# Designs tried in a protein design run: designed miniproteins, single chains, continued (2). Part 6

Each design is a single chain, and the fold is of that chain. pLDDT is the mean over its residues in the fold that is shown.

## One batch from the design tools (miniprotein)

Design m4188
Fold by ESMFold2-Fast:
Structure m4188 (fold): chain A 89 residues (1-89)
Amino acid sequence: MQKEVVVVEVTFTGSREQVEAALDDLAARYPVAERKLEGDTGTAVFRLPVESPEETERRVNELLHAAYEIAKKHGVDRLDVRVRRELVE
């Protein structure tokens, strides 16, 4: 059976200092699969295995709430979140 994974990409845009602080705060709370920092933009990627739709939705919502609060706390200019599905073998 193909196993499904939900990928959540959180991108902060702002001053380098604010973006780095926001990424560090988010990474301290949740295990990050990938982290990228380019200029004034920083992205954290999370991979969540899908065994239960309800559990996955709860985890995605928890990440979204945390990202929003962290963005406000550190005064980033923009928060973008992308959610996509991947099939793994």
Scores: mean pLDDT 80

Design m4189
Fold by ESMFold2-Fast:
Structure m4189 (fold): chain A 88 residues (1-88)
Amino acid sequence: KIDELIEEVLKLAEELAKSTDPEEQRRLGMELIRKIRELVDAATPEDREKVLETIDKAMELVDKIPDPVIRATVILALAVEKTILENK
């Protein structure tokens, strides 16, 4: 079921990147952080590379959002999860 979580993460990141409303960006950003935590927690050693690529893609999409505070907050949270996965 890891592939379904990857699809959910990428969909959330795309929705966040397209959002123009700060309140929607905050909601989607927090949901994305939660889904990435779920994905990292579910990842086995065999999934590691695929999940790292997913986090990198999500960070690339998030970097497009116009609000610098929301962007920085979400990117930092994703970077922490990436570090946890790399040391798992």
Scores: mean pLDDT 83

Design m4190
Fold by ESMFold2-Fast:
Formats: structure tokens, C-alpha cells, sequence
Structure m4190 (fold): chain A 81 residues (1-81)
């Protein structure tokens, strides 16, 4: 699950035209969110998804990329509830 979410967030960021550094940040966000979900920590998963989105914004990512990463992470969180 954690690796699958990491790969999925990296893929949606790539489709939105992310830089290599933004793809790595999206992947790391997916891994952290996925690990929190595997532990049953839904609250932590939501906090990590939002922190990842904020990091991407600070890195100059487009709103399209930020929204794609956030929505994909939130979809996985909703499915785990």
C-alpha cells in the first residue's frame, strides 16, 4: 500500500508537469501517507497529505499539480475509513 500510493502520487505529479524535485516530494508524501494508513492513523495521514501539498506549493508547483496530489492522497484516505 505505501509503495503503491508513493508511485501513484509521483505519477499524477508527472502528468501535471512536475520537476524531478517535485516528483520526489510527491513520492515521499505518498509513502508517508501510505505508512500512516497501514498503521490505521487516519488523522496523521490527513496531516501528512496537507504538509506535502504545502511543501509542493513552496517548491513552486502549479495549482494543478498540488490539487492532483492532494485529491489523490485524500481519495486513498477516504477509502481507508
Amino acid sequence: MALELAERLEEVAAKAGGSDHQLQAARATGQEVGLALMRGDIKRARELAERGAQLLAKMGASQELIDAVRETAMEAIREAE
Scores: mean pLDDT 86

Design m4191
Fold by ESMFold2-Fast:
Structure m4191 (fold): chain A 54 residues (1-54)
Amino acid sequence: SKVDEIIKKFDETGKISTTELYWTLTDEERDKVLDYIKKKGGKIVGTSIMSSIR
């Protein structure tokens, strides 16, 4: 699944872009990824949301 792919990438690189979190995932999927990062003590990298208002 997309969630698994993103979590795997985070585990390998130690970072996730905001674009992947907010543009690729559904609300539920994003929450699962955020919860995982929180438990691992990691941080989200990037602020692309500010430049992608629709």
Scores: mean pLDDT 65

Design m4192
Fold by ESMFold2-Fast:
Structure m4192 (fold): chain A 66 residues (1-66)
Amino acid sequence: SKLQIALENLRFAFAHEDPEVVEAMEEIVRGSPDVRQGMIEAARFAAELRRKAEELGVSVAEVLKG
């Protein structure tokens, strides 16, 4: 489901954050239908940036710079 994919993307994008922060973000995604689609898209984008940064061996800031 879209929700499951969003949660996986959140966990990947924020793997270095405190687990309590990730859990709070998951609660927002689950409990806030009005913001859910935006959170899904943001999580996907963050995960994509992280993957690209790892592939290129650079920081996320360098990926955003182009």
Scores: mean pLDDT 69

Design m4193
Fold by ESMFold2-Fast:
Structure m4193 (fold): chain A 85 residues (1-85)
Amino acid sequence: STAARAAELWARVAELAKDPRVRRVAELVARAAAALAAGDEEEAARLAAEAERLYSGLSPEQRAELEAVVLEAALELSPEIAAAA
């Protein structure tokens, strides 16, 4: 499922993140995606809202790290995208 793939992606983003706030955002997004994959839409919405609040407080440098580790995780977990890079 798309939600299960998103959970896998964001769990990997959390592993790659060096900044603890960037890692926390990724962990919350991964948990929200996992909750959605399990059919818990209410829990997914709450976790996504918490992630959005933390994301809004990130510095430009933390946002740049998040973008970089999302791309790195996507290339690692998606052979088709990795082959194009």
Scores: mean pLDDT 85

Design m4194
Fold by ESMFold2-Fast:
Structure m4194 (fold): chain A 65 residues (1-65)
Amino acid sequence: SMAHMEAEIALSFALMSYSISKRSGDVTDWDIERLEEALAKAREAGDEETAEIAEEALAEARELK
């Protein structure tokens, strides 16, 4: 479905950006916002796998900020 595609695309983009920020030790509010957006889209789509990945990344990002 379109909602699943939107969730997967949002997560892929958020994770790519977050991975760069995490490697440099500079996790930003922008990275957190992208992960939150991906999580919201995954939950709306009922995509539990994508939501779980987003939740784990978001929890880590909040600790590193």
Scores: mean pLDDT 86

Design m4195
Fold by ESMFold2-Fast:
Structure m4195 (fold): chain A 63 residues (1-63)
Amino acid sequence: MNLEAAARALSRVTGVDPEKVLEAIKKAVEETGGNPKEIGRILQKETGIDPKIAEQILRAFGI
């Protein structure tokens, strides 16, 4: 699982700060136990990233 690489990928496609995305992913993983659908929902709430885009990228990085 590579949270930093996933955060950089999401930042590149969405324009959100990669550090902010990484912090949101870490928080979401802790809250959900690593469920990609729930992580996507939390990322939308914290950063405004489309949950479908978040889910796709997180899955590509084994999350």
Scores: mean pLDDT 78

Design m4196
Fold by ESMFold2-Fast:
Structure m4196 (fold): chain A 73 residues (1-73)
Amino acid sequence: MAEELRKKAEEAIEKAKEAVRAGDVETAIKHLQEAVKYIEELKKAGDLESAEELLPKVEEAERMVIRAMLEKA
């Protein structure tokens, strides 16, 4: 169901941001991958509007994770 996929994507994005803030980049990457998966499923289901609304949020979380990885490297 598209509503459930959207909710799961939003929760995964939020957990990814919390994990990166806690310094747990590995867990943040896992949650970010789950968020992207749910967004792809939304697109396959034809809910492009919800996918587009979520994309900026997942990109923001992804940027935070990438910065944390580069700072650690």
Scores: mean pLDDT 80

Design m4197
Fold by ESMFold2-Fast:
Structure m4197 (fold): chain A 129 residues (1-129)
Amino acid sequence: SDAARVRRTIATMMDLVVDQSVKLLEGKDLGGASATAATAAQLALDPRLALGGSGGLGMIAGAAEYNKKGKLVYDGSLALLDYVIETNPELAEELRRVFEDSREATLKGAKEGNVKETLQALRDRLVAA
Protein backbone atom coordinates (compact mmCIF):
# COMPACT_ATOMS: atom_id res chain seq x y z
CA SER A 1 0.00 0.00 0.00
CA ASP A 2 1.04 3.65 -0.38
CA ALA A 3 1.03 4.12 3.42
CA ALA A 4 3.28 1.05 3.88
CA ARG A 5 5.67 2.39 1.21
CA VAL A 6 5.80 5.82 2.92
CA ARG A 7 6.49 4.15 6.30
CA ARG A 8 9.33 2.03 4.78
CA THR A 9 10.86 5.15 3.17
CA ILE A 10 10.81 7.06 6.49
CA ALA A 11 12.23 4.04 8.37
CA THR A 12 15.11 3.64 5.88
CA MET A 13 15.91 7.38 5.97
CA MET A 14 15.73 7.50 9.79
CA ASP A 15 18.07 4.50 10.15
CA LEU A 16 20.60 6.37 7.97
CA VAL A 17 20.06 9.57 10.04
CA VAL A 18 20.71 7.65 13.31
CA ASP A 19 23.93 6.07 11.94
CA GLN A 20 25.26 9.37 10.54
CA SER A 21 24.31 11.35 13.70
CA VAL A 22 26.33 8.87 15.82
CA LYS A 23 29.34 9.25 13.47
CA LEU A 24 28.99 13.05 13.49
CA LEU A 25 28.92 13.12 17.32
CA GLU A 26 32.25 11.20 17.20
CA GLY A 27 33.67 13.85 14.79
CA LYS A 28 33.56 11.43 11.82
CA ASP A 29 32.15 11.51 8.29
CA LEU A 30 31.11 15.18 7.96
CA GLY A 31 30.54 14.58 4.22
CA GLY A 32 28.23 11.62 4.92
CA ALA A 33 26.31 13.73 7.47
CA SER A 34 25.87 16.55 4.89
CA ALA A 35 24.72 14.03 2.23
CA THR A 36 22.23 12.47 4.69
CA ALA A 37 20.85 15.92 5.59
CA ALA A 38 20.36 16.64 1.85
CA THR A 39 18.57 13.27 1.43
CA ALA A 40 16.26 13.98 4.42
CA ALA A 41 15.45 17.43 2.97
CA GLN A 42 14.75 16.00 -0.52
CA LEU A 43 12.34 13.40 0.95
CA ALA A 44 10.70 16.12 3.12
CA LEU A 45 9.59 17.95 -0.06
CA ASP A 46 6.83 15.26 -0.22
CA PRO A 47 4.19 16.39 2.35
CA ARG A 48 3.69 12.72 3.44
CA LEU A 49 7.41 12.54 4.43
CA ALA A 50 7.85 16.17 5.53
CA LEU A 51 7.61 15.76 9.35
CA GLY A 52 9.91 12.71 9.33
CA GLY A 53 12.45 14.49 7.11
CA SER A 54 12.33 17.63 9.30
CA GLY A 55 12.91 15.47 12.40
CA GLY A 56 15.88 13.80 10.68
CA LEU A 57 17.36 17.23 9.83
CA GLY A 58 16.93 18.20 13.51
CA MET A 59 18.76 15.08 14.71
CA ILE A 60 21.70 15.83 12.38
CA ALA A 61 21.68 19.51 13.46
CA GLY A 62 21.77 18.52 17.16
CA ALA A 63 24.68 16.12 16.57
CA ALA A 64 26.50 18.83 14.56
CA GLU A 65 25.94 21.42 17.34
CA TYR A 66 27.50 19.07 19.93
CA ASN A 67 30.52 18.46 17.65
CA LYS A 68 32.46 21.77 17.31
CA LYS A 69 33.73 20.53 13.89
CA GLY A 70 30.11 20.24 12.64
CA LYS A 71 29.35 23.98 12.11
CA LEU A 72 29.08 23.61 8.31
CA VAL A 73 26.69 20.62 8.71
CA TYR A 74 24.65 22.60 11.30
CA ASP A 75 24.39 25.70 9.05
CA GLY A 76 23.55 23.48 6.06
CA SER A 77 20.78 21.69 8.01
CA LEU A 78 19.18 25.06 8.88
CA ALA A 79 19.31 26.15 5.21
CA LEU A 80 17.76 22.81 4.14
CA LEU A 81 14.96 23.24 6.72
CA ASP A 82 14.20 26.69 5.25
CA TYR A 83 14.05 25.12 1.75
CA VAL A 84 11.64 22.40 2.98
CA ILE A 85 9.43 25.08 4.63
CA GLU A 86 9.41 27.15 1.39
CA THR A 87 8.18 24.02 -0.45
CA ASN A 88 5.57 23.13 2.27
CA PRO A 89 4.58 26.56 3.72
CA GLU A 90 1.28 25.18 5.11
CA LEU A 91 3.39 22.92 7.40
CA ALA A 92 5.92 25.63 8.43
CA GLU A 93 5.00 25.65 12.16
CA GLU A 94 4.97 21.83 12.45
CA LEU A 95 8.22 21.48 10.46
CA ARG A 96 10.06 24.02 12.66
CA ARG A 97 8.69 22.41 15.86
CA VAL A 98 9.67 18.83 14.86
CA PHE A 99 13.15 20.02 13.74
CA GLU A 100 13.75 21.99 16.96
CA ASP A 101 12.41 19.25 19.29
CA SER A 102 14.64 16.66 17.54
CA ARG A 103 17.68 19.00 17.61
CA GLU A 104 17.26 19.79 21.33
CA ALA A 105 16.65 16.12 22.29
CA THR A 106 19.74 14.96 20.33
CA LEU A 107 21.97 17.68 21.83
CA LYS A 108 20.66 16.91 25.36
CA GLY A 109 21.22 13.16 24.85
CA ALA A 110 24.80 13.82 23.69
CA LYS A 111 25.53 16.03 26.73
CA GLU A 112 24.00 13.46 29.15
CA GLY A 113 25.75 10.42 27.57
CA ASN A 114 22.56 8.64 26.40
CA VAL A 115 22.50 9.84 22.77
CA LYS A 116 22.14 6.36 21.18
CA GLU A 117 18.98 5.68 23.22
CA THR A 118 17.70 9.21 22.44
CA LEU A 119 18.30 8.83 18.67
CA GLN A 120 16.59 5.41 18.63
CA ALA A 121 13.55 6.82 20.51
CA LEU A 122 13.33 9.79 18.09
CA ARG A 123 13.63 7.39 15.11
CA ASP A 124 10.84 5.14 16.42
CA ARG A 125 8.48 8.09 17.10
CA LEU A 126 9.09 9.69 13.67
CA VAL A 127 8.54 6.33 11.87
CA ALA A 128 5.27 5.74 13.81
CA ALA A 129 3.90 9.25 13.07
Scores: mean pLDDT 86

Design m4198
Fold by ESMFold2-Fast:
Structure m4198 (fold): chain A 59 residues (1-59)
Amino acid sequence: SLRERVEEALRREFPEELSEERVEEAVAVAEGFLRIGFPEDLAVRMALMIVEADIKYRP
C-alpha cells in the first residue's frame, strides 16, 4: 500500500524522525501528488523531499 511504501522509505532515510504524525503527513503529501497525475514511485519520492526540507529548514 502507499502507506507501507512511505513508512518503509521514511524508516530507511530518516529513522530518528519516524513517528505516526510524520508518516501521516508524508502519506497526505504523496496522495496529493497522485491526485495530480504523478506515478506512485515519484509521489513517494516527492513526499520524502518535502519531509527532508521540513527537517532541515524547520521554520
Scores: mean pLDDT 80

Design m4200
Fold by ESMFold2-Fast:
Structure m4200 (fold): chain A 67 residues (1-67)
Amino acid sequence: MADRLFQQGEELFRAGDYEGAVRHYTQAISLDPQHHRALAYLGAAYHRLGDDERSEQYFIEAARVQG
């Protein structure tokens, strides 16, 4: 379930494992491409990893899904 993968990603993000968070958020999005929270947190995780290009991409996608 996408929400379960998202929750696991949140735990990893909170622990500072941004690479682990990216993996779980990406799996959540693969099951639910409209999961706006997973898209937003994926953007945040990429920003923490210094990948500003992918961070911006996912923030834009999250905004499109929500509005």
Scores: mean pLDDT 84

Design m4201
Fold by ESMFold2-Fast:
Parts: structure tokens; sequence; C-alpha cells
Structure m4201 (fold): chain A 62 residues (1-62)
């Protein structure tokens, strides 16, 4: 899977969980998503890992 495909998958997961995400975590995820568009490929890989971990943590608790 390409980094772009992975990013789209994570954004779809974020949208599906939006009502279950605490406001502070939502702000952090939105910040990471915005950083994607100004980031290098190396930074993008790290951003995807952070977004995935936050979404997995939210999904695991709900």
Amino acid sequence: MSLQDRFHELVDRYDSLIDKIPPDVEEEIRRLIRQWFTSSDEERAELLERIQKLLDEVEKRV
C-alpha cells in the first residue's frame, strides 16, 4: 500500500470514529493530517504511524 493510500484509509477511519474521539485527541489527529500536506516522505511515514496509534487507541476503548 502506498503512503497516500494509507493516508486515505486513516482519514476514512477518523471520519467513521469522529463522534467517539475526545476533543483533545481530535485536535491532535487534525493537526497531524494537516502536517501531511507539508511533510517529506519520511515525515509522512511517521505521521501515519502516529495517526494510526491514536485511532487504534480510540477504537480499542469504544
Scores: mean pLDDT 79

Design m4202
Fold by ESMFold2-Fast:
Structure m4202 (fold): chain A 64 residues (1-64)
Amino acid sequence: SMKEGNEAYAAGDYEAAIKHYQEELEKDPDNIEALGNLATALAKAGRDEEADRYEEQAMRLYQS
């Protein structure tokens, strides 16, 4: 859930946060909040290329 992802992120467990945000996106692929939070968690985990792709996806949906 988003709550579990946010709690993991706040605890500094970015890998757990990534997993929870990915599970939310499996339920709703257009969830802009989950896409943005996933991008931030990926960047914190050092996975910058993946973070950039999800950030771009979130920005495209936000502008629509």
Scores: mean pLDDT 85

Design m4203
Fold by ESMFold2-Fast:
Structure m4203 (fold): chain A 60 residues (1-60)
Amino acid sequence: PLSELEKKVIAGDEEAIEELRRQSEEAARGIGEVLGLDEEQTERLAEMLYEVELEVLSRA
């Protein structure tokens, strides 16, 4: 099942899309800390996570 945030992103809510972006950045920071990634690698991971999440949600 989709979360409330995911449903709003699918509906094209710009505020929800911004929130998803923010959550992807926070997730990448957490993963980067665990894996010992540098700042540049962590920022790249955040962007990749956001793009993947948008692609998956566009198919829901």
Scores: mean pLDDT 77

Design m4204
Fold by ESMFold2-Fast:
Structure m4204 (fold): chain A 89 residues (1-89)
Amino acid sequence: MKEEIERILADLEAAWQRSGPLTPEARRILEKAREEMENILKQYEEDLKKATSPEEKRRIERDYVNKLIATVLDAVGELIELELRRRRA
């Protein structure tokens, strides 16, 4: 649901603010992650409508969770790189 994505993003933002500043560049990374997660959710809902078996539904749910995890990890990696670059400047 959209509310789940918003909670994940809010938690990530709060966790990041404990480690580094929420700069405009950091905000752009989080907004990109939001857009990617919203697109993943839309695809998940479309795939579920086409699913005809419990096995297919379980596969779709697993793929959805895996894609959300990958998107969050990518955002965390970009935020860490941003902070490391800031400290080297």
Scores: mean pLDDT 82

Design m4206
Fold by ESMFold2-Fast:
Structure m4206 (fold): chain A 59 residues (1-59)
Amino acid sequence: AEELRRKALELEIEAALYYMKASVYKLAGDEKKAEEYRKKAEELEKKARELFERAEELE
């Protein structure tokens, strides 16, 4: 359970970094890269939620 929670937190941090990169590219006018990084952040956030749910199931 604890290992899954740690991994989920790690993925949440990575998602935050990708959201930040998406914002930077959007400000730079690179909408294609901004959207790509935003989608990557959303995928990481989804995986983090799935890991949190799995951690709860193990307790």
Scores: mean pLDDT 81

Design m4207
Fold by ESMFold2-Fast:
Structure m4207 (fold): chain A 87 residues (1-87)
Amino acid sequence: MIAANTAEAAARLAARALAENGAPAAWVIGGTAPDFVGAVVARSEEKAEEIIRKAEAGEGVAAGTADVQGEIPAGVTEIASRRVEGA
C-alpha cells in the first residue's frame, strides 16, 4: 500500500512507479480527507481490487508489499472513480 497526502502526490507516485519499473498497474483511491488519498500499485486491476477488498474487510494491508513494488508488468487501469461513485 502507498499513501500520499494529496491526490496529486499519489498520482505522481503511481506514474513514477509505472515509468521507472515498467510497471503498468496503478490506482489511486480516495482517502478520508480531500487532500489525502491512498495509491495502490499492482500487476493488474483484479489484484488492486483484491487489496481494496481486504482493506474494506478490516484486513489491513502493509505498506511496502514486495510483490506489488518493483518491476510490475503491463496493465494500467483507473478504478478510483468507480470506488468514489459507489461511496
Scores: mean pLDDT 44

Design m4208
Fold by ESMFold2-Fast:
Parts: C-alpha cells; structure tokens; sequence
Structure m4208 (fold): chain A 68 residues (1-68)
C-alpha cells in the first residue's frame, strides 16, 4: 500500500545528507532541505515521475507527500 512505499522512500531519502524525511502517521511523508529551492523542486519532480499514485506539494523548503 501507500504506507509501505512512503516508509521505503523515507529510508532512501534519509541516506542522502541533503534531506531529512519524517513519516507522520502512515500516510504522510514530510521532507525538508536547507538547500536551494531547485533541489526541492527536482526531488518533487522525481517522486511524481516514479510514484504516480502519490500526491506531492511544496511548501517553501518542505515537500509533503501522500497517497492520492
């Protein structure tokens, strides 16, 4: 389900020192970066392409990922 994909994505992103990923409940993944907004946009586009069942929103330096 969506929860298992978010858990795996959280573990993958936390291996990259540019990102901090936190799972809220089992349905929402929050990703932060202190880097430039282009880094956040690039990650969001990658997730949309790789996980079409996930919804992505960008709030400043934060990406919010959940199931559609």
Amino acid sequence: GVGEKLEKLKEELNKDPRFEAELIGKDTLVVRSSGPVTLIIGLALRIIGDYPELEVSIEGDTIIIRGK
Scores: mean pLDDT 81

Design m4210
Fold by ESMFold2-Fast:
Structure m4210 (fold): chain A 67 residues (1-67)
Amino acid sequence: MIEELIKKAIEALKNGDYDTAIRYLEQAIEEARKRKDPRYFLLRAALGAVRAGHKDLAIKNLEEALK
């Protein structure tokens, strides 16, 4: 489930749909928080990068979270 949300966020970012990407990221972050998943920190970093306008950095952090 978290991996599916991350993949959808990456696709939204690549399409320039930042609002959709932020929604999927917030859902993935909440799921990671509930499960105490270590990917929580990478997802938070990706959200920060999106909000700062650093799309490529956000995608890199999300791809790392899929490993």
Scores: mean pLDDT 84

Design m4211
Fold by ESMFold2-Fast:
Structure m4211 (fold): chain A 60 residues (1-60)
Amino acid sequence: DKLRELARLLLEGKATDEEIAKILGVSPETARAILDEWMKQYGLESREELARYLLELIEK
């Protein structure tokens, strides 16, 4: 599951935009934009908070 792999990578706090882009199948610029948009939509202030939110969604 790509979303679970993304969430784990974000939790490690060392995820590069390039690594995230490979998981999502987009460019690094697009991956950055997607993460920024999700953080804004869900009221999250960090990639770590986004990762916790995503993990809760996929474990329900």
Scores: mean pLDDT 78

Design m4212
Fold by ESMFold2-Fast:
Structure m4212 (fold): chain A 56 residues (1-56)
Amino acid sequence: LLEAAREAIRKGIATGHSPVPLENTEGPLEERIEKAAEVIAEAARTGRAAARELAA
């Protein structure tokens, strides 16, 4: 599930559709992808409550 989330995020960036700031000066893009993937995986794991918090 976490791996699927990472793949989805990487695909979005690779296809150029993602509005994420590719010029990330805060840290490496890979680190941000990992954090986002973890949040998505947890949202899927805990259900709609976590998914709602992610969207907020």
Scores: mean pLDDT 58

Design m4213
Fold by ESMFold2-Fast:
Structure m4213 (fold): chain A 98 residues (1-98)
Amino acid sequence: MLTQSPKEVTAKVGETVTLTATASEPQEGMIWEFQKPGEAPVVILVGSQSMPGYERFVGSGSGTRWTLTIKDLKAEDEGTYYAVSEEGVRGNGSVLKV
């Protein structure tokens, strides 16, 4: 099981938001996906490595607790963020409103 919190969060442009994923078993890494409204999810982080264009997004964690921190929020960051375990289990998602 992979549980994400908060389920929903509202923040302002320029703020920092941290999203958490809690796994039932220790993980060696975590993948983070971002889904804009009306679009398919895209991979934004693999472990500690951000994809090009997502350098404001910082992945951290070990064992059962993993976090995605988004710094200097922009309106374009609004959408749903999914944690995906190394086994391919997708979390419940966290909805970010900016």
Scores: mean pLDDT 83

Design m4214
Fold by ESMFold2-Fast:
Structure m4214 (fold): chain A 68 residues (1-68)
Amino acid sequence: SVADQILALTRQAQDVLADESLSKEEKLARLRELRAQLRELGAVAPAEVQPLVDQALAMIDRAIAELE
């Protein structure tokens, strides 16, 4: 489902943030890719799933801002 895809992308973002082997630049690049994928899913996601999209995007946007 779209919800399962959003949760999988959210988990990937959490894994990127927790990965001590990645540089700040590598984390930023991966988070920006995940953000783009979440935005694409958000464009087609039904209304009931939009809160999950919004939550995931807010987390990634915050992580990107804190790394910059």
Scores: mean pLDDT 87

Design m4215
Fold by ESMFold2-Fast:
Structure m4215 (fold): chain A 83 residues (1-83)
Amino acid sequence: AETQRKLAEAEERLLNAGTHITLYEAGNKTAMAKVVEELEEVGRLFPELSEQISALRDKAKEGSLTVTDLLALDNQIRQLLAS
């Protein structure tokens, strides 16, 4: 139950981050700050992935983060929970 709740919350946050990447690409310069915030919250849920999430936060701050990067993180979370 706890594990599934953490996964569901993380996936909701990654979905919201993906939406904000799209808004940033459309010219909303403040949207990337929300992406960084969502990644910080995912990092609190899965501290085991802190290095991977830190790298994605750096990409977000540079404006180079993609939806593909978020999908890769989702796969890493799922693999962690399958272990």
Scores: mean pLDDT 85

Design m4216
Fold by ESMFold2-Fast:
Structure m4216 (fold): chain A 71 residues (1-71)
Amino acid sequence: MEEAKKYYEKGKELFEQGDFEKAIEYYEKALRIDPESPVAPDAYKLLGEAYSKLGKHSESMRYYTKAHELE
């Protein structure tokens, strides 16, 4: 749990810096460690936003759907 949260926070930092590709990698690492973590809905939402920023709208919608399913 602690490790997943750490990767999520690093991904969020990279997202804020505009490094969307690396942000995606860290969000995926967080979800791989603990897919049911309290940060999982937020991680999926931010994955959706990162893919949207990269112009990958189909992938973005898929991750937004996953975030909604976890609420």
Scores: mean pLDDT 80

Design m4217
Fold by ESMFold2-Fast:
Structure m4217 (fold): chain A 81 residues (1-81)
Amino acid sequence: DKDVEVALALIYQAIGNLLEEKGDYEGAATSYRKAAEIAEPFDKEVAAQAYENLAKVYRKLGKTEEADRWEQKAAELRREA
């Protein structure tokens, strides 16, 4: 069910946000990645937000190349939304 999958993605985004506020950037990245992957086939806007948050957290982890890839993925989804 699309509505259930999108709701689950939003829950993972909320978990990622809480972990990021705690400074658990690796945990936040895991949650944002799950949110993006769940949302991607159902809601490109929600998926793009999750990939944007994932990129932000990867930059904080010093993973600049990975962050750039996720930003590109988010921009692609934003163009399709």
Scores: mean pLDDT 87

Design m4218
Fold by ESMFold2-Fast:
Structure m4218 (fold): chain A 62 residues (1-62)
Amino acid sequence: SLMEKAIKNSEDLAASAKERKDYATAAKQFRNLGILYELMGDKEKAEEYFKQAEEAEELARK
């Protein structure tokens, strides 16, 4: 589905950004993933991604 493709694309972008220590981009992608999983009704995955977004945002601020 288009939603599954969007999720995989955002996961790949988040992983790539994290690998190169672009925490601002990683945080944005993790927040997008949290929203997408929330819309799909997967609350556990949404909460995990929102937590990862907050952690990445903290790292981005240094």
Scores: mean pLDDT 85

Design m4219
Fold by ESMFold2-Fast:
Structure m4219 (fold): chain A 52 residues (1-52)
Amino acid sequence: SKLDELIKKIKEGKKLTEEEKKVIAPFDTDGDGKLDDGELRNYQRSTEAAVP
């Protein structure tokens, strides 16, 4: 899924689109554009909860 691809990009430090960066920004507690496993999990759950 697109979520899996985005998570992989974040973990590997690959270039993200501006939209993708905005989506993860609220979950980036470090403010360095990186998410730990816990933050990635919260982001994933948030998007899944919003989707019917």
Scores: mean pLDDT 67

Design m4220
Fold by ESMFold2-Fast:
Structure m4220 (fold): chain A 92 residues (1-92)
Amino acid sequence: HMAEIEAEVNEGIALMLLYFGKQALEEGDYETAKRLYEKAIELDPTNAEAHLNLGIAYDKLGEKEKAISYYEKALQIDPNNEEARKRLEELK
């Protein structure tokens, strides 16, 4: 089915977006990281790491309320995500 081929292609693109988003975060390019993780979430909304890292990008850009929202979403997807939990506690 075409939908299965698109799912495989979208999974590959999502992984690539996560990789480049992580590089952008490490380089301090928080605007680029934000855009890449937003696209990754559009392709795979169940990826807890994408929500966590988008929260980190918003936090670094000074958007604390959005950061809290994405950390909460990461924990809804993966309740055992210790980094998301710790970052959320720091912003309370």
Scores: mean pLDDT 83

Design m4221
Fold by ESMFold2-Fast:
Structure m4221 (fold): chain A 97 residues (1-97)
Amino acid sequence: MEPPSEEELRDAAEFFLSLKNNPNGGPVNKFAYELGERVRKLLEEGKSPEEILEELAPEVIDWVKKISGKSLTKEQAKGAVEAMIVVAAEKYKEKNK
């Protein structure tokens, strides 16, 4: 999978951060919000999309292990982060109509 663009990362972060105000969010929504805070911080620090994926992969590994007991490889976790970012960026564009 191609790394997400900086624009997709910004859109995804905004979508994840919007989930803080969702009353039906639960644990998945809480994790998505925290992921959004991390993406925003890394973008503000001038990190590239590839560097952001590298830094987020361990957080996804830990979260998946906590909720499912499944151990992801770093490459699987990077792929999961990329997929989450792409979907979140599309959801952000849908919400802004």
Scores: mean pLDDT 76

Design m4222
Fold by ESMFold2-Fast:
Structure m4222 (fold): chain A 85 residues (1-85)
Amino acid sequence: MELSPEELAEALERAAERARELARIARERGLEEAAELLEEAARLLEEAARAAREGDMEKALELAREAEELARKAAEIVHKALAEA
């Protein structure tokens, strides 16, 4: 099953919205580095959504993968902060 460009774009836009929400929560917790990584991930997800709408599925997936790596780094910061608290 292959997602349509529009379905992928909608999923990526929702992921970007979620990343921005998590960035706000991270800032509220004093985790500025994690917040910055999540905001950058949101930006990449929005760019990936645009690429998907243009039919550039390869670019969309590459940008989504970069966003995933940034989100993973943010999660590692959160995990370390919780372990040291």
Scores: mean pLDDT 83

Design m4224
Fold by ESMFold2-Fast:
Structure m4224 (fold): chain A 71 residues (1-71)
Amino acid sequence: SREIILEALELALEEMKDKVPEEVLEALKEAVEAQAAGKEPPQEVVDLLLANREEVEEFARIAKEHAEKLL
């Protein structure tokens, strides 16, 4: 379900709040908002996330764990 995925992503953003720099958190937030709107995030957001690969991978793991709990 799209709703479950979006809720899992929002929960992962809240958990990442204390684990990543504010710029990375804002980039993840913009990417989630773009996905919710069916849009692609700006290229500068994509570039920032690619530069912070470990943080993006941790975010993806946390989001997956939340999605599994919501099933």
Scores: mean pLDDT 82

